# Ledger of designs, part 55: designed miniproteins, single chains, continued (5)

Each design is a single chain, and the fold is of that chain. pLDDT is the mean over its residues in the fold that is shown.

## One batch from the design tools (miniprotein)

Design m18018
Fold by ESMFold2-Fast:
Structure m18018 (fold): chain A 66 residues (1-66)
Amino acid sequence: MLAEAAEAAVAAMLPRAEELAEENTKETRERLLEEVYALYAELTGDRALVEKLLAEEERAREELRK
């Protein structure tokens, strides 16, 4: 299934992302998260879902900044 394949690809990247996160910036982790979402959109072809997730993340950051 496409969702399973996309999540498997993300899971395969996760140990590498954790290794880079151990290099100790949350900025590095945020950048990796954006790349993972981009891959998810490409693999599933569901850009609307990725747009929704990115919008929700930005909304959460906006709420935190109030």
Scores: mean pLDDT 65

Design m18019
Fold by ESMFold2-Fast:
Structure m18019 (fold): chain A 111 residues (1-111)
Amino acid sequence: MEESDIEVLENGIGTITVAPGETATVTVKFKTKKDSIVRLVAYVTEGVADIRVNGKEVGRGLRPGETAVADFKVKKGEIHEVEVTVTNVGERPARVAYALTDGKNAVPAPG
């Protein structure tokens, strides 16, 4: 695990598995040691999913290998809560892996 200025309190990395037609939400809680930009990266490993972060659509009909990202400006020492909502819009179980990253360790945007 790369060193990060992020202090994860709950669910900073994980996998969300969602049955066909279902929706699942995970709350990520963190604080930072410095004023920074924090990136949530979500990537579909199986199925077809819509992804929302704090109620904002960041990906629609994403397939395996596709990613969604959400960036947050955060102030040092404040507790931040981020809701990741995954809706399975396909006929198979969907799996979405997610990770909270700092701006230094963010996955490069698809070129």
Scores: mean pLDDT 78

Design m18020
Fold by ESMFold2-Fast:
Structure m18020 (fold): chain A 57 residues (1-57)
Amino acid sequence: GMEAERAAEEARNAAKAAAELGRPDLAQSHQDAADRVLAGGGEEAIREALEGAESVG
């Protein structure tokens, strides 16, 4: 749904930002969260992706 798409997009943006800052470990973590949402991980995956993205700033 729209919430999953938004959560995945926010996590993907956080991954890109982390990679640009030279933090591949953080980029991978955010990418994994986005992938989990896109794979249909449900509300839990959406929550984890959004919380992770917020933690980046």
Scores: mean pLDDT 78

Design m18021
Fold by ESMFold2-Fast:
Structure m18021 (fold): chain A 58 residues (1-58)
Amino acid sequence: SAEAERALAAGAASGSAAAAGAAWHDLYKQGLVTPEAARRAAGAKTAEEGVAAARDGL
């Protein structure tokens, strides 16, 4: 969805791991990110890696 993509893009653009984490976690809670992608995002070492993993699950 365009809204989910915008939320992830905003999280990535913040440069903050916390903001990026909050963005994908909120989408996961809404059922917009698959559990598999959420697991990969939670294990990410960087904000960019986490956002990329969550995006693959949209």
Scores: mean pLDDT 75

Design m18022
Fold by ESMFold2-Fast:
Structure m18022 (fold): chain A 59 residues (1-59)
Amino acid sequence: SKEALELLIKRAKALGDKVKEKDPSATVKVEQVGDDKIVLTVTVNGKTITLESDASLLD
């Protein structure tokens, strides 16, 4: 649902904020891919980590 997607985006941003608390040089990007999927990309210490999450799993 749209509400599940919005909640997922909010949680992904909160996770990114926690990463920045530990490493202020970290870069965090949250992208919506389609209607029910997000991609969280974190770059820290020259490494890029990508996490995918599907909002339909929260329905």
Scores: mean pLDDT 75

Design m18023
Fold by ESMFold2-Fast:
Structure m18023 (fold): chain A 94 residues (1-94)
Amino acid sequence: SAEEHLELADAHARKAGEALRAGNAEEAAKHLKEAAEHLEKAFEESEDKELILRAMKVLLGQAELAAKAFPDSEALKEALEYIKKKLEELEEKL
């Protein structure tokens, strides 16, 4: 369900934040990408697509701050690029 995917996206976003505080950029990147994948699934199932887009924009902001904090992390740069592309794709489906 869209609600279940939103809950999983939130859980992964929180785990990304925890990993960043621990200095674990690779673990943070993994959780950011998993959060984006759950938001994409929530978008396909939800009638409130605009709410999901706002959640993806919040996740993008988190990924941008993470990549800035760890500028040498290729994993975080990849996660940021992935989230940017997912947001662009979802906006085109409106």
Scores: mean pLDDT 90

Design m18024
Fold by ESMFold2-Fast:
Structure m18024 (fold): chain A 99 residues (1-99)
Amino acid sequence: MVGDLISEEDVRASAETVVDLAKNSDSAASTAAALLHVGIIELSGNVEALRRTLEELEKNREEAYPETLKTVLRALARAARKLGDEELAERAERLAEEV
């Protein structure tokens, strides 16, 4: 229902914001903002956007703040499961354990 109000542009902006926040901040406020943007992608139902967000976080893992990255990856795993993509969820959880 809320997904009908979320545009493809909003989803793309949220995915980019998650990656940028993981790379540029370790604050509780920035982590909370990143989790909100993961929530926007989840509400959109766009599994491909979750997958792309995970792929970008994997590429930028060495530049990301570990605690923010781990928290975001766990949120992506929960979102992926809720949207029915167990393989994406397991991939996100494995990456979180490696951080």
Scores: mean pLDDT 82

Design m18025
Fold by ESMFold2-Fast:
Structure m18025 (fold): chain A 62 residues (1-62)
Amino acid sequence: DARAVAAARALLARVREAVAAGNLEAAQAYVDALGALVRLHRDRPAAEEIAAALREARALLE
């Protein structure tokens, strides 16, 4: 749903901010929260957009 996609985008933005600040602990916590959203919405219409946000967030940590 739109709220889940908005939450995923907000978490991705927080990962970007945490990485830019050098706060890798916070960045990992936000990635874990994105992973939880992916699991919760696996079979929902928003699943692909949420999964895309998680992939982008993981790439920022590599």
Scores: mean pLDDT 82

Design m18026
Fold by ESMFold2-Fast:
Structure m18026 (fold): chain A 83 residues (1-83)
Amino acid sequence: SVIESLTPLELAILELLGRHPEGATAAEVAEALGISQATASRHLRRLLERGLVEARRGASGRTVYRVSEEFYRAAAEAARAEV
């Protein structure tokens, strides 16, 4: 499954974004997880290419990332499978 192919860092990014439905920039993700902005941007781009996050332009012109509807669907399916 898509979730089983995620790295531990990508799971941490998705968990962080799931707690912040308003979204976060690569800089905010980097600060929250203690990683470089380059590392955060690379993994966010991979998640975007997989359809698990969405990207939009924020008020400052920075890219804001949030979890996609596909992520919520996949998470709900995983939760049901544990019952």
Scores: mean pLDDT 77

Design m18027
Fold by ESMFold2-Fast:
Formats: C-alpha cells, structure tokens, sequence
Structure m18027 (fold): chain A 96 residues (1-96)
C-alpha cells in the first residue's frame, strides 16, 4: 500500500567528507536499493529524505539521520549503508 522514494546522502561522521548516495523505492513490503559508494569510512552519517510517489517535497516526519560504525573497509561501509537504508525504509513505512 505504501509507495515512497528514499534519497540518502552519506558522509564521514568525523570529517563530513562525502562518501555515498543511496536511493530506495518502497512498494508495500518490498524495498529496492541502489547505492553508489565513493569512499569508505569507519563512521558514517546518512541523511535520508523520504518522498511519496509523485511528490517533490519530502515528508518531514519520515526523514531520518542514521549513524553507523564500520571497520573502515568498502565492504563494511556498503553493508552499513544497506542497514541504514533498511532502517530508514522501516521508519518510512511506520510514518507513511
């Protein structure tokens, strides 16, 4: 029943250096994720904006900022981003 688009930007939580862009499309219980990772970090902060299908303004109540720790590898950073996106999607479903 819920259809929403999530846009996430990830930075190094300690330096504010840009690390990644992630997008997710939510359709009911399904989440389709796309992540472009440019740099790995030991601590990431991801700022997620959530949009209803067809809307250009984000749903303030569904927006979240999520921090994750990693071991600094690209694999661990990517896994942390995927986990953060899943958390953001779960929050969006609860709010929308």
Amino acid sequence: PVKAYIFGTAVDADTNEFLAIGTAFIEGDKVEKRINLYKAAKRIRVDFSVYREGESKSVEEANVVIERETDGTEEATLAALEEAMDEAAAHARAVL
Scores: mean pLDDT 85

Design m18028
Fold by ESMFold2-Fast:
Structure m18028 (fold): chain A 80 residues (1-80)
Amino acid sequence: TDERLREAAELIREGIRALEAGDVEKAIELFERALRLLEEALGPDHPGVADALESLGEAYRKGGDYERAEEYFRRAEEIR
C-alpha cells in the first residue's frame, strides 16, 4: 500500500515538472497513472484522489482543453 502511494507521489512530482517544461502530454500521462494508483489504493472518495484530479484539471487547462479541465475540477470538488 505505502509503496503504491510513494509511486503515485513521484508520478505527481514528475507530472508537475513536465507541466513546468511545457510537456502537457507527458504530464497528463503521469497524472493519469497516479490517479489510477490512488483510486486502487485509497478508493475514489479519498482526498489524495481529489489532488490527482486537480492536477489533471490543471494539465488539461494548460493544454487548452477547458471542457475536460472543468470535468476533472468538478469531480475533485465532489469528493467528501
Scores: mean pLDDT 84

Design m18029
Fold by ESMFold2-Fast:
Structure m18029 (fold): chain A 58 residues (1-58)
Amino acid sequence: MDYDQDITYYQNLIRQDPNNWIAWYNLGLSYYNSGNTSLSQQYFDRAVQLNPNYLLAR
């Protein structure tokens, strides 16, 4: 419900701008907080593909 809203919100941002690495990062973070670490990592990897500078954010 609240977590579904956050996930849906970031998915909509990605739909509007697929190059928005921050939206991919935040979607990954939302899945991480939901306990889905594997899916979280996939979205983080996508963010890194779009902006390699993300790997400095630890």
Scores: mean pLDDT 74

Design m18030
Fold by ESMFold2-Fast:
Structure m18030 (fold): chain A 88 residues (1-88)
Amino acid sequence: MKEEEEAKEEAERVLREAPLQVAPKAQEEKLSIYEALMRALEVVEKFVEELKKRAKELGSEGLKKIAEELQKIIEEVKAYYEEKAAKL
């Protein structure tokens, strides 16, 4: 349990230490950044699917849990940005 909490804390810290401080530039740049982030999340989603496939091949429950936790984080990040976009 502690190892999973430490991994989550590091991921949250990386996201927090890279604050998306959008400088007040043209709105077109903000949309481009949002699209780039969504594409990056899609690449990470593919990586998570590969982890799931390998976990099934190896029969590793630990890898399955890691992949599922990562998928939840990706879904939460997507929902967060969708809410922000709706407020714009």
Scores: mean pLDDT 66

Design m18031
Fold by ESMFold2-Fast:
Parts: C-alpha cells; structure tokens; sequence
Structure m18031 (fold): chain A 84 residues (1-84)
C-alpha cells in the first residue's frame, strides 16, 4: 500500500540520519533515530510490507550493535519472530 511505502521511506530516512549521527559520534541521537526507524518499519509490516520492514530491522540491528547492544538484541529477536 502507499501508506506502507511512506513508512518504509521514513524508516530509511531515519536510518540515514542514524548513520550520520554515528559519523559525528552522537550515539544518543543515533539510538533515538534507530528506535524511530524500527517503529516506522513496524507500521509498514502491519500494513503488509513485511519484506521491506525486515530489511529495515536488519540494517537497524547492524547499526545498533556498536552503540546499544541491548537495542540490537531486541531488534534481532524481533526479526527472528517475524521470519517464523
């Protein structure tokens, strides 16, 4: 749906923002942006873009591993549950 596509777009923009924040050493901003990306991707998943949402979750987990291992583990667990 067009709504799912909008949430995926927002999720990727937030991922880009998180990567930029990490480049500047702003781990707090990166963490907040990664959390926002995951929430946008969850909405896209609920709206039927499961593949797009899973790709966002996987990228968010990769970025989170270096800044918030607990957040990374939560996202990785979510991906495991959604792939069942």
Amino acid sequence: SSEAARYITVAYLLLIGAEVALEFGDQETARRLLEGSVEAAKRAYELGDKEGAIKVFQRAAELARGIDPELAERIEKLVEELKK
Scores: mean pLDDT 88

Design m18032
Fold by ESMFold2-Fast:
Structure m18032 (fold): chain A 61 residues (1-61)
Amino acid sequence: SSLEELEAVGKELKTLSREEQIKLLEETARRLRELADRTGDPEAAFLADLAFHEVKQLREE
């Protein structure tokens, strides 16, 4: 489910401006981190970190 949500977000990112991409990824990262904190799901934790890394890359551009 977390992977499917991230894939859907990735598809949407291609149609968004950079600022919108950053907002969407930050929101996704926050939701995945909260999920990881609540459930202990290591996949959710990994995907949250991945989304935060992508935000950092976009901000460096």
Scores: mean pLDDT 78

Design m18033
Fold by ESMFold2-Fast:
Structure m18033 (fold): chain A 62 residues (1-62)
Amino acid sequence: LVGKLFRAVEDYVAKSPEELSLKKGDIVEVLEEVDSSRLLVRSLKTGKVGIVPLTGLEEIEP
């Protein structure tokens, strides 16, 4: 998943300082797989880095 682009399918509010808040439609780049349900990502909109749950994301396929 590292280097892949994902889109937020819904708004997400960060629940801890290590998490990233997203709005529906925001695009993120995967930097690291934290575990089977969470990714460390960078927001392309804000440049901020944080952890988000995989369940709120969909992979962007060409």
Scores: mean pLDDT 81

Design m18034
Fold by ESMFold2-Fast:
Structure m18034 (fold): chain A 60 residues (1-60)
Amino acid sequence: SEEERQALAREIVDLMDKALKDLVESTKKEIEQAKKEGAPEEYIKRLENLRKAFEDYLKS
């Protein structure tokens, strides 16, 4: 039904939002861990760029 399609679409959007928030949190933790381990600066910058991309998507 149309109601079922609308409900599914809303559920998909909610799941995507949760996934993006989880990705932001995981990326932040990975950045801190990489800094503690003395990972290359280029790797850390790549992770920071990924975090920003996920955050920008959430704000859109």
Scores: mean pLDDT 84

Design m18035
Fold by ESMFold2-Fast:
Structure m18035 (fold): chain A 97 residues (1-97)
Amino acid sequence: EERERLRQAGLELIAAILRVVATTLPSVSDEQAIQAVKDLVEAAKRYAEATPDKEEAIRGLEFAIRTLRKVAPHLSPEVAKVAEEGIKELEKLRDEL
């Protein structure tokens, strides 16, 4: 049960990261990009919750934070704001671990 939850959470985190990177493509709407950013933040939280190792949980959160920081300069102002809010939320969770 724990092993399967961790596996699924890890796969969802990677999928969410790929979706956020894809938001830099011209064909992606702001609404789709905002949803991808929100999905990444939630996937990172779920991965941290599913991971019994604090160091591994922190690494997952940092991977999501790094992805959002790299993508933010290429997003519209509205999407970038959501990404910045997500970064702050994930940083707070990381610091509480």
Scores: mean pLDDT 83

Design m18036
Fold by ESMFold2-Fast:
Structure m18036 (fold): chain A 69 residues (1-69)
Amino acid sequence: SRYDTLFSLFDADGDGYISAEELKKVLTAFGYNPTDEEVQALIDAVDTDGDGRLDRAEFVQLLESELWK
């Protein structure tokens, strides 16, 4: 999917995770202007580990759920 391609583009380290900063860039590219607090709340909604990062499955779930509006 396009979300899988986006994950690969923003996973610069190849470690299989996306940071809050990288997620903010993705949402901005989609035409949204989220605050750092809004980005953190979105991560907290899907991050079951509490490590502040999204793996590929959590990232795709977040984008498909449209929690960012």
Scores: mean pLDDT 71

Design m18037
Fold by ESMFold2-Fast:
Structure m18037 (fold): chain A 56 residues (1-56)
Amino acid sequence: MKISFDSGLSNVDKAVELIKKEKPEKVVVPTDFSLFSQTLPDRLRAEGFDVEEVWV
């Protein structure tokens, strides 16, 4: 099985910075078993955002 990296943890950091600029009241994250979707909610909560995880 071939694994290709699109953007790992750096993509999470970019998403956090974008959300910090927009200042949404609530962020809904579709959560699966990917590192990105598992890491992003915790990072956003650490920044003070209200985060709802929806498992798909």
Scores: mean pLDDT 66

Design m18038
Fold by ESMFold2-Fast:
Order: structure tokens, then sequence, then C-alpha cells
Structure m18038 (fold): chain A 96 residues (1-96)
């Protein structure tokens, strides 16, 4: 899968992009460098990978100065996306 890299200098654009990634079910990695946020994203191979990515990003999101509410919105978007995906996969497997 292709890894997409983007650099953000504005918090609003960063937040919007992260929420979009979460809604698409893409995982991401964050790196803060001199006030800039470097976001690398790719298609998750599993729900576990998505959960691990979100947990790893939690500290970076805090360091970027995102509020608790902003971080929660991103987390909730990921949780909603992967809950539906998990239920759909379970139903497909059950249907054989």
Amino acid sequence: MEVEERVFREREELLEYLVELAREGRVFELEEREGEAVVRSWEAESVLEAAESLNAAAGALRELGLSAEERRRIQEAFAATYREEGERLAAALEAA
C-alpha cells in the first residue's frame, strides 16, 4: 500500500485531515518537527494495526497542542469506523 506524507503548519488543517483519515479507516503516524506536523498515512491491514497507530499517535497529538476535545473527536472517528468494519467482517464470515 502507498504511504502518503503531508506536512501541516496550521492546526485546523491538521485536525480536519486527521478526522478524514479516521473516517476513511486509514492509519497514520505523526512526527512533530520545529512546529510542523508531518503526517504519514496508509491503508490499515487490520483493526489491530489501526488501534496501535491511534495509540502511538496519542502522545504526538498532545505535543502538537491539540485540545482534549480535538483529540477525542479523532479517536471517536476511528472507533466508529472500525466498529462498523468489524461488524461487517463478522457478518460476512458468519454468512459463509
Scores: mean pLDDT 69

Design m18039
Fold by ESMFold2-Fast:
Structure m18039 (fold): chain A 93 residues (1-93)
Amino acid sequence: MTVEELEKIIEEDPDSPEAKEAWEKLLEQGRMPRNPTPEQIEAAARAAGEAENMSQESIDGMILSRLGRFDELNEAAEKRRKEAEEIRKKLEE
């Protein structure tokens, strides 16, 4: 199936079993439909992050960004930055 065919199946009925199968095929190709559900965005981000050996925290940040939850993303990023600075200082001492 082409990407366009898979996207059309998902757009027609996002909650159908056919849409779920189309999602799995798009994820195998490393692609994402234009109008994904929040659950589909999360699944795609997790699959991509795992394939690249990203940390769980990085994957969670990617999910928040794709869902437009920027306040939570900013809070998580700031906390992570502070923790990294503390670790770096401890390793240098």
Scores: mean pLDDT 67

Design m18040
Fold by ESMFold2-Fast:
Structure m18040 (fold): chain A 80 residues (1-80)
Amino acid sequence: MSEEEFEKEVLEALALMNIAIAKTHKDAEGGARLVLKQIKEMIEKGYEELAKKIGDQAVETLREIDPEVAERFEEELKKL
């Protein structure tokens, strides 16, 4: 595994963990904030496909918790 591959796996795992925590605790606002920050980091590193994958999963999960937060999160993703 290269450094880049390892970094992608770590970033994906951390993002998925934050999505799972948000779902478990029903904390849409906290989840949206943390995951959006992680998606920005992925984009800055050139991991745009990973960012899209995580963004799609986060929107789906957030929509189950709080549809208004999910809509705001999706709009923030469009600005990136």
Scores: mean pLDDT 86

Design m18041
Fold by ESMFold2-Fast:
Structure m18041 (fold): chain A 70 residues (1-70)
Amino acid sequence: MSLSYREILEGLLAYMEKNGLESLDAEQLLEVLKELGLSDVSARVALHDLQKELGEVISREQLREALERL
């Protein structure tokens, strides 16, 4: 399954809100992306794209800003 970039951002934000997390590191991002239904390969590609745009640690504020820019 491939998710759109918007769906990935929305899924990550929802996960962080449910779990009271203010940021996600690379390991947490990979795990959440897989929980959203991405394969291991697709999750790593999505992680690379997210980190390229938002940095190594991604905050809820960065995810909201990225969604506003879409």
Scores: mean pLDDT 81

Design m18042
Fold by ESMFold2-Fast:
Structure m18042 (fold): chain A 62 residues (1-62)
Amino acid sequence: MSDVEKAAEAGYNGDAETAGEYVAKAMNLSREEGLYVGHGIAYAGKEYGFDSALAVARVAAS
C-alpha cells in the first residue's frame, strides 16, 4: 500500500495527524504542512467518503 493510500485510509478513519504524516513523507513536506493537508483529507473522508479522501490525498501527493 502506497503512502498516499495510507494517508487516505487514516484520514477516512478520522486520524488527520497520521494522514498528514504520510503526505509529508510522500512529498517531503514539514510536519505542519502535512498536518494541514491531513485535516483536509479527514474532512473529505468524513463528509464525502473514502473515494473523496483518496482523491484529496492523491492531489496533495502529486
Scores: mean pLDDT 81

Design m18043
Fold by ESMFold2-Fast:
Structure m18043 (fold): chain A 65 residues (1-65)
Amino acid sequence: MTREENLKNGEAAIEELIAQGKPEEAVEAAKMGLDNAEASGDKETAERLKELLERAEKALKEAKS
């Protein structure tokens, strides 16, 4: 899988999970992607995944309200 495919698939999956009302799964997906990016030393992908994680966590907090 290319870097672009991996990033787009990860971002799309997280956004789709939020849209489906599954913010807990979105948080897990973002954390796994972040761990992989950090393990590979890909700081730019890690920063983008951190932003997506923040969005997923915000959706999770709203869902738990």
Scores: mean pLDDT 74

Design m18044
Fold by ESMFold2-Fast:
Structure m18044 (fold): chain A 64 residues (1-64)
Amino acid sequence: SMEERLEIARRGAKLAMEDPQAVSDALAALGYPRAESEAETLRNLVKAIREDPEGVRAALDALA
């Protein structure tokens, strides 16, 4: 649902700003390109949530 995607987006964005390396690594494990900055990590995160929201949720849960 849209509500679930927004929750994943808020959680992912917060983690990407606090620990961009951990989020970048998680997204790379899902097949997204390695990001070199917080802005690139956020762009990849948005794309991943659009394409595979459940995969992103599981990856973020593994970082908790």
Scores: mean pLDDT 81

Design m18045
Fold by ESMFold2-Fast:
Structure m18045 (fold): chain A 82 residues (1-82)
Amino acid sequence: IEEAEKLVEEAEEAKKKGDYEKAAELAKKAAELAIKALPEDPEKSSEVIARAVRILYELGKYEEAEEIKQKAVEALEELKKA
C-alpha cells in the first residue's frame, strides 16, 4: 500500500506540473496496486483509489476512471464473500 500512496502522490505532482500523460499513467498504476491491497488495508486502499479516480476525471479520462471503479467494486464484492 505504501507504493500505491507514493504513486498517487507522484500523479498529483505530475498533474500540477502539466505532465498529464505521466499523471494518468501513475494514477492508474496507483489504483491497480491499491485494489490488490484492499484485503490488507481497505481504508487506505479505498482512499488511494478515490484519489486516482479523481485525477483521471480531472484529466478527462472518464473511461479509464470507470474501468478502475469497476475493478474496485469487483474486489470489494470478493472481500464480502471471503
Scores: mean pLDDT 77

Design m18046
Fold by ESMFold2-Fast:
Structure m18046 (fold): chain A 68 residues (1-68)
Amino acid sequence: GPLTPEQREAVRELLRALGITDEQADEVVKAVESGASPEEIRELLRKAGVDPETADALAAYLQRLAAQ
């Protein structure tokens, strides 16, 4: 489901700290809110330059966050 405004901002700040552009961060947030699979979220993160281990951990975290 959709993230709260606070969760969305926290996710954007986290992604910015990892060097992800605001445009890429917005795409990740939209995918998470749309119920994208962990594999889809991980691939978006990898495409944005996130290393595979961090991308896997973040995809799992973001999916759990959106499930609340």
Scores: mean pLDDT 81

Design m18047
Fold by ESMFold2-Fast:
Structure m18047 (fold): chain A 59 residues (1-59)
Amino acid sequence: MDTLKLMFELEEAIINNNIKEVEKLTKQLDPRVARNTVQSVYLQGKISEEEKEKFLSLI
């Protein structure tokens, strides 16, 4: 599924702190799905709260 593929690519970009890729992928995803993906990565302990807020600001 295209959405699922984009979600996995967004998760990888978030973990790698690739801001340009995050911006590109969030434009291709529903904003709710993109925000849920950022929150999921945070809840998994892979990013800090400050990084979470940074990525959410790009959506």
Scores: mean pLDDT 83

Design m18048
Fold by ESMFold2-Fast:
Structure m18048 (fold): chain A 60 residues (1-60)
Amino acid sequence: SKEEGMELTIEMMRLTADAEERIVKVLQEGKEKGLSPEEIQKRIDEIVAEHEKRVAELRA
């Protein structure tokens, strides 16, 4: 239904916002701890992969 479609969209937007917040934290912590660009990218890739999995589960 239209209501279900709207609820899914809202939940997907919330998941995206949460993933973006986690990426910002990784970038901030990376600067504070002096992590290499490679280590920062690895952590970001893990967040992106988890986000993609969560979005796929909502659309299953």
Scores: mean pLDDT 83

Design m18049
Fold by ESMFold2-Fast:
Structure m18049 (fold): chain A 68 residues (1-68)
Amino acid sequence: SELEKAKEEMRKIGEDVAAAAGLSPEDRQRLAELGEKRGEILVTTKDRKQALEESRKLSAEMRAIVAA
């Protein structure tokens, strides 16, 4: 399904970022979860502007974890 594919793709991106940053297993898991949520929002939200705004918020959280 599109939802499962989007969640998996975003999870992999989060894992790749976490691996490159040398993060702990806990931070890697959190990044993967945030990636899944971002993928879900992009597929399920009908309002494109709202989807982009929510996606930006999740991206900011992901960046904060990597920067820590």
Scores: mean pLDDT 74

Design m18050
Fold by ESMFold2-Fast:
Structure m18050 (fold): chain A 66 residues (1-66)
Amino acid sequence: MQLLVTTTLSVTQQAGLMLRLMGIPGVTVERLSDNTFLVTTTLSEEEFEALKAELESIPGVTVEEI
């Protein structure tokens, strides 16, 4: 399953978010632009929905399921 993540976060906050995501087993993160990331997961549906909800809760983060 894949998420398109767009952020208005600072460089430092983006780095922290990327590091957090890359630390999750079954998650791969690819930078598409300065503020846009493609998150590919092998997580269960439940874990994927939980991750999506967590990301959507962060101010300055917009998430789209693709």
Scores: mean pLDDT 81

Design m18051
Fold by ESMFold2-Fast:
Structure m18051 (fold): chain A 82 residues (1-82)
Amino acid sequence: MEKFLALIEKWKEEAIEALKKEIKDEEKLKKAIEELNKKAEEIKEWVKELIERNSPLSEGVIEAAAGIEMAGAYFDILLEIK
């Protein structure tokens, strides 16, 4: 569990740095970071539920799925604030 939470935090930080490079409007950037933080927490809760329920998914599959969800959140936020 802790390994997945740390990895999601790392991906969140990388996505925030990408947002800072892409978004020059200060208010839009602030909103984007707030929404990304919210999505990262939702993904962490999802991973916690999968682990607590002894999901048949392997650690590698859970890690890949969490990464896809983080990438999706990043693009959804970019589309919403443009």
Scores: mean pLDDT 79

Design m18052
Fold by ESMFold2-Fast:
Structure m18052 (fold): chain A 89 residues (1-89)
Amino acid sequence: MEELLKEFIDEAAKRSSSREDIVRATALVLYFIGLQIEAELLGDEETLKRIQELARKAVEAFKNGDEEELERIVEEMSRLSREIAARLK
């Protein structure tokens, strides 16, 4: 995860010329960190792997300027967050 998050930040810095893009990329990174902590608390390696896959897809979408794919990933992350929260109870 750490290497993937660094790649995300590095790609955002190279690609983003606007403040909005940098803020959006930073928000996504923080959201992924939160989800990883929750998944580690569950001890669920499958959920952790799913979070890492979503993070990798987000990096690819950001590199390609695919805003629709980024929005889709954010929606999937929100669903996964709710799923994790339900399992922590």
Scores: mean pLDDT 71

Design m18053
Fold by ESMFold2-Fast:
Structure m18053 (fold): chain A 74 residues (1-74)
Amino acid sequence: IPDEMRALSDAEVDALAESVAAGARETARELDWPPEVVARLEELIARIRAATDKEEKLALVQELIDLVVAEVQR
């Protein structure tokens, strides 16, 4: 987790998580990703929303970003 992300407030982390989730869903729709990829994306979004610890939430947001980047680079 970058130090810059650790400097974010809880509200800023929540805003970042929702922005990344929205962007991931939009990208999946535009690129017509397979149902199994969409299912994994939705599972990560659910885990992000369930996370109560800021560090855990940031780690899950990074995992979601990594998933989107990997699928876009295919």
Scores: mean pLDDT 78

Design m18054
Fold by ESMFold2-Fast:
Structure m18054 (fold): chain A 88 residues (1-88)
Amino acid sequence: MSLEEKLRELIEELKKVIEAYKNGQISDEEFRQRLAEIAVKVREVAEELGNPELIDAVGRLMDAAARGDKEATLKHAEEVIKLLEQAA
């Protein structure tokens, strides 16, 4: 899989999990678990890109989710998506 394909898949996966969370289809715990799985993939891609800002952004997203701060979680998720889209 190309790096561009990995970026597109991560963007789609993150958007889907955010939508499921916003629609109440998944619990806070399930959302946190899915974000943790996505965070591993984002860090892998960020290392391939040489983009430490993306690594930091996903860290902030995970921290907000762990605190149960829905507003901050959604904000940081959008920041991660924007950084992934800029790298694509």
Scores: mean pLDDT 80

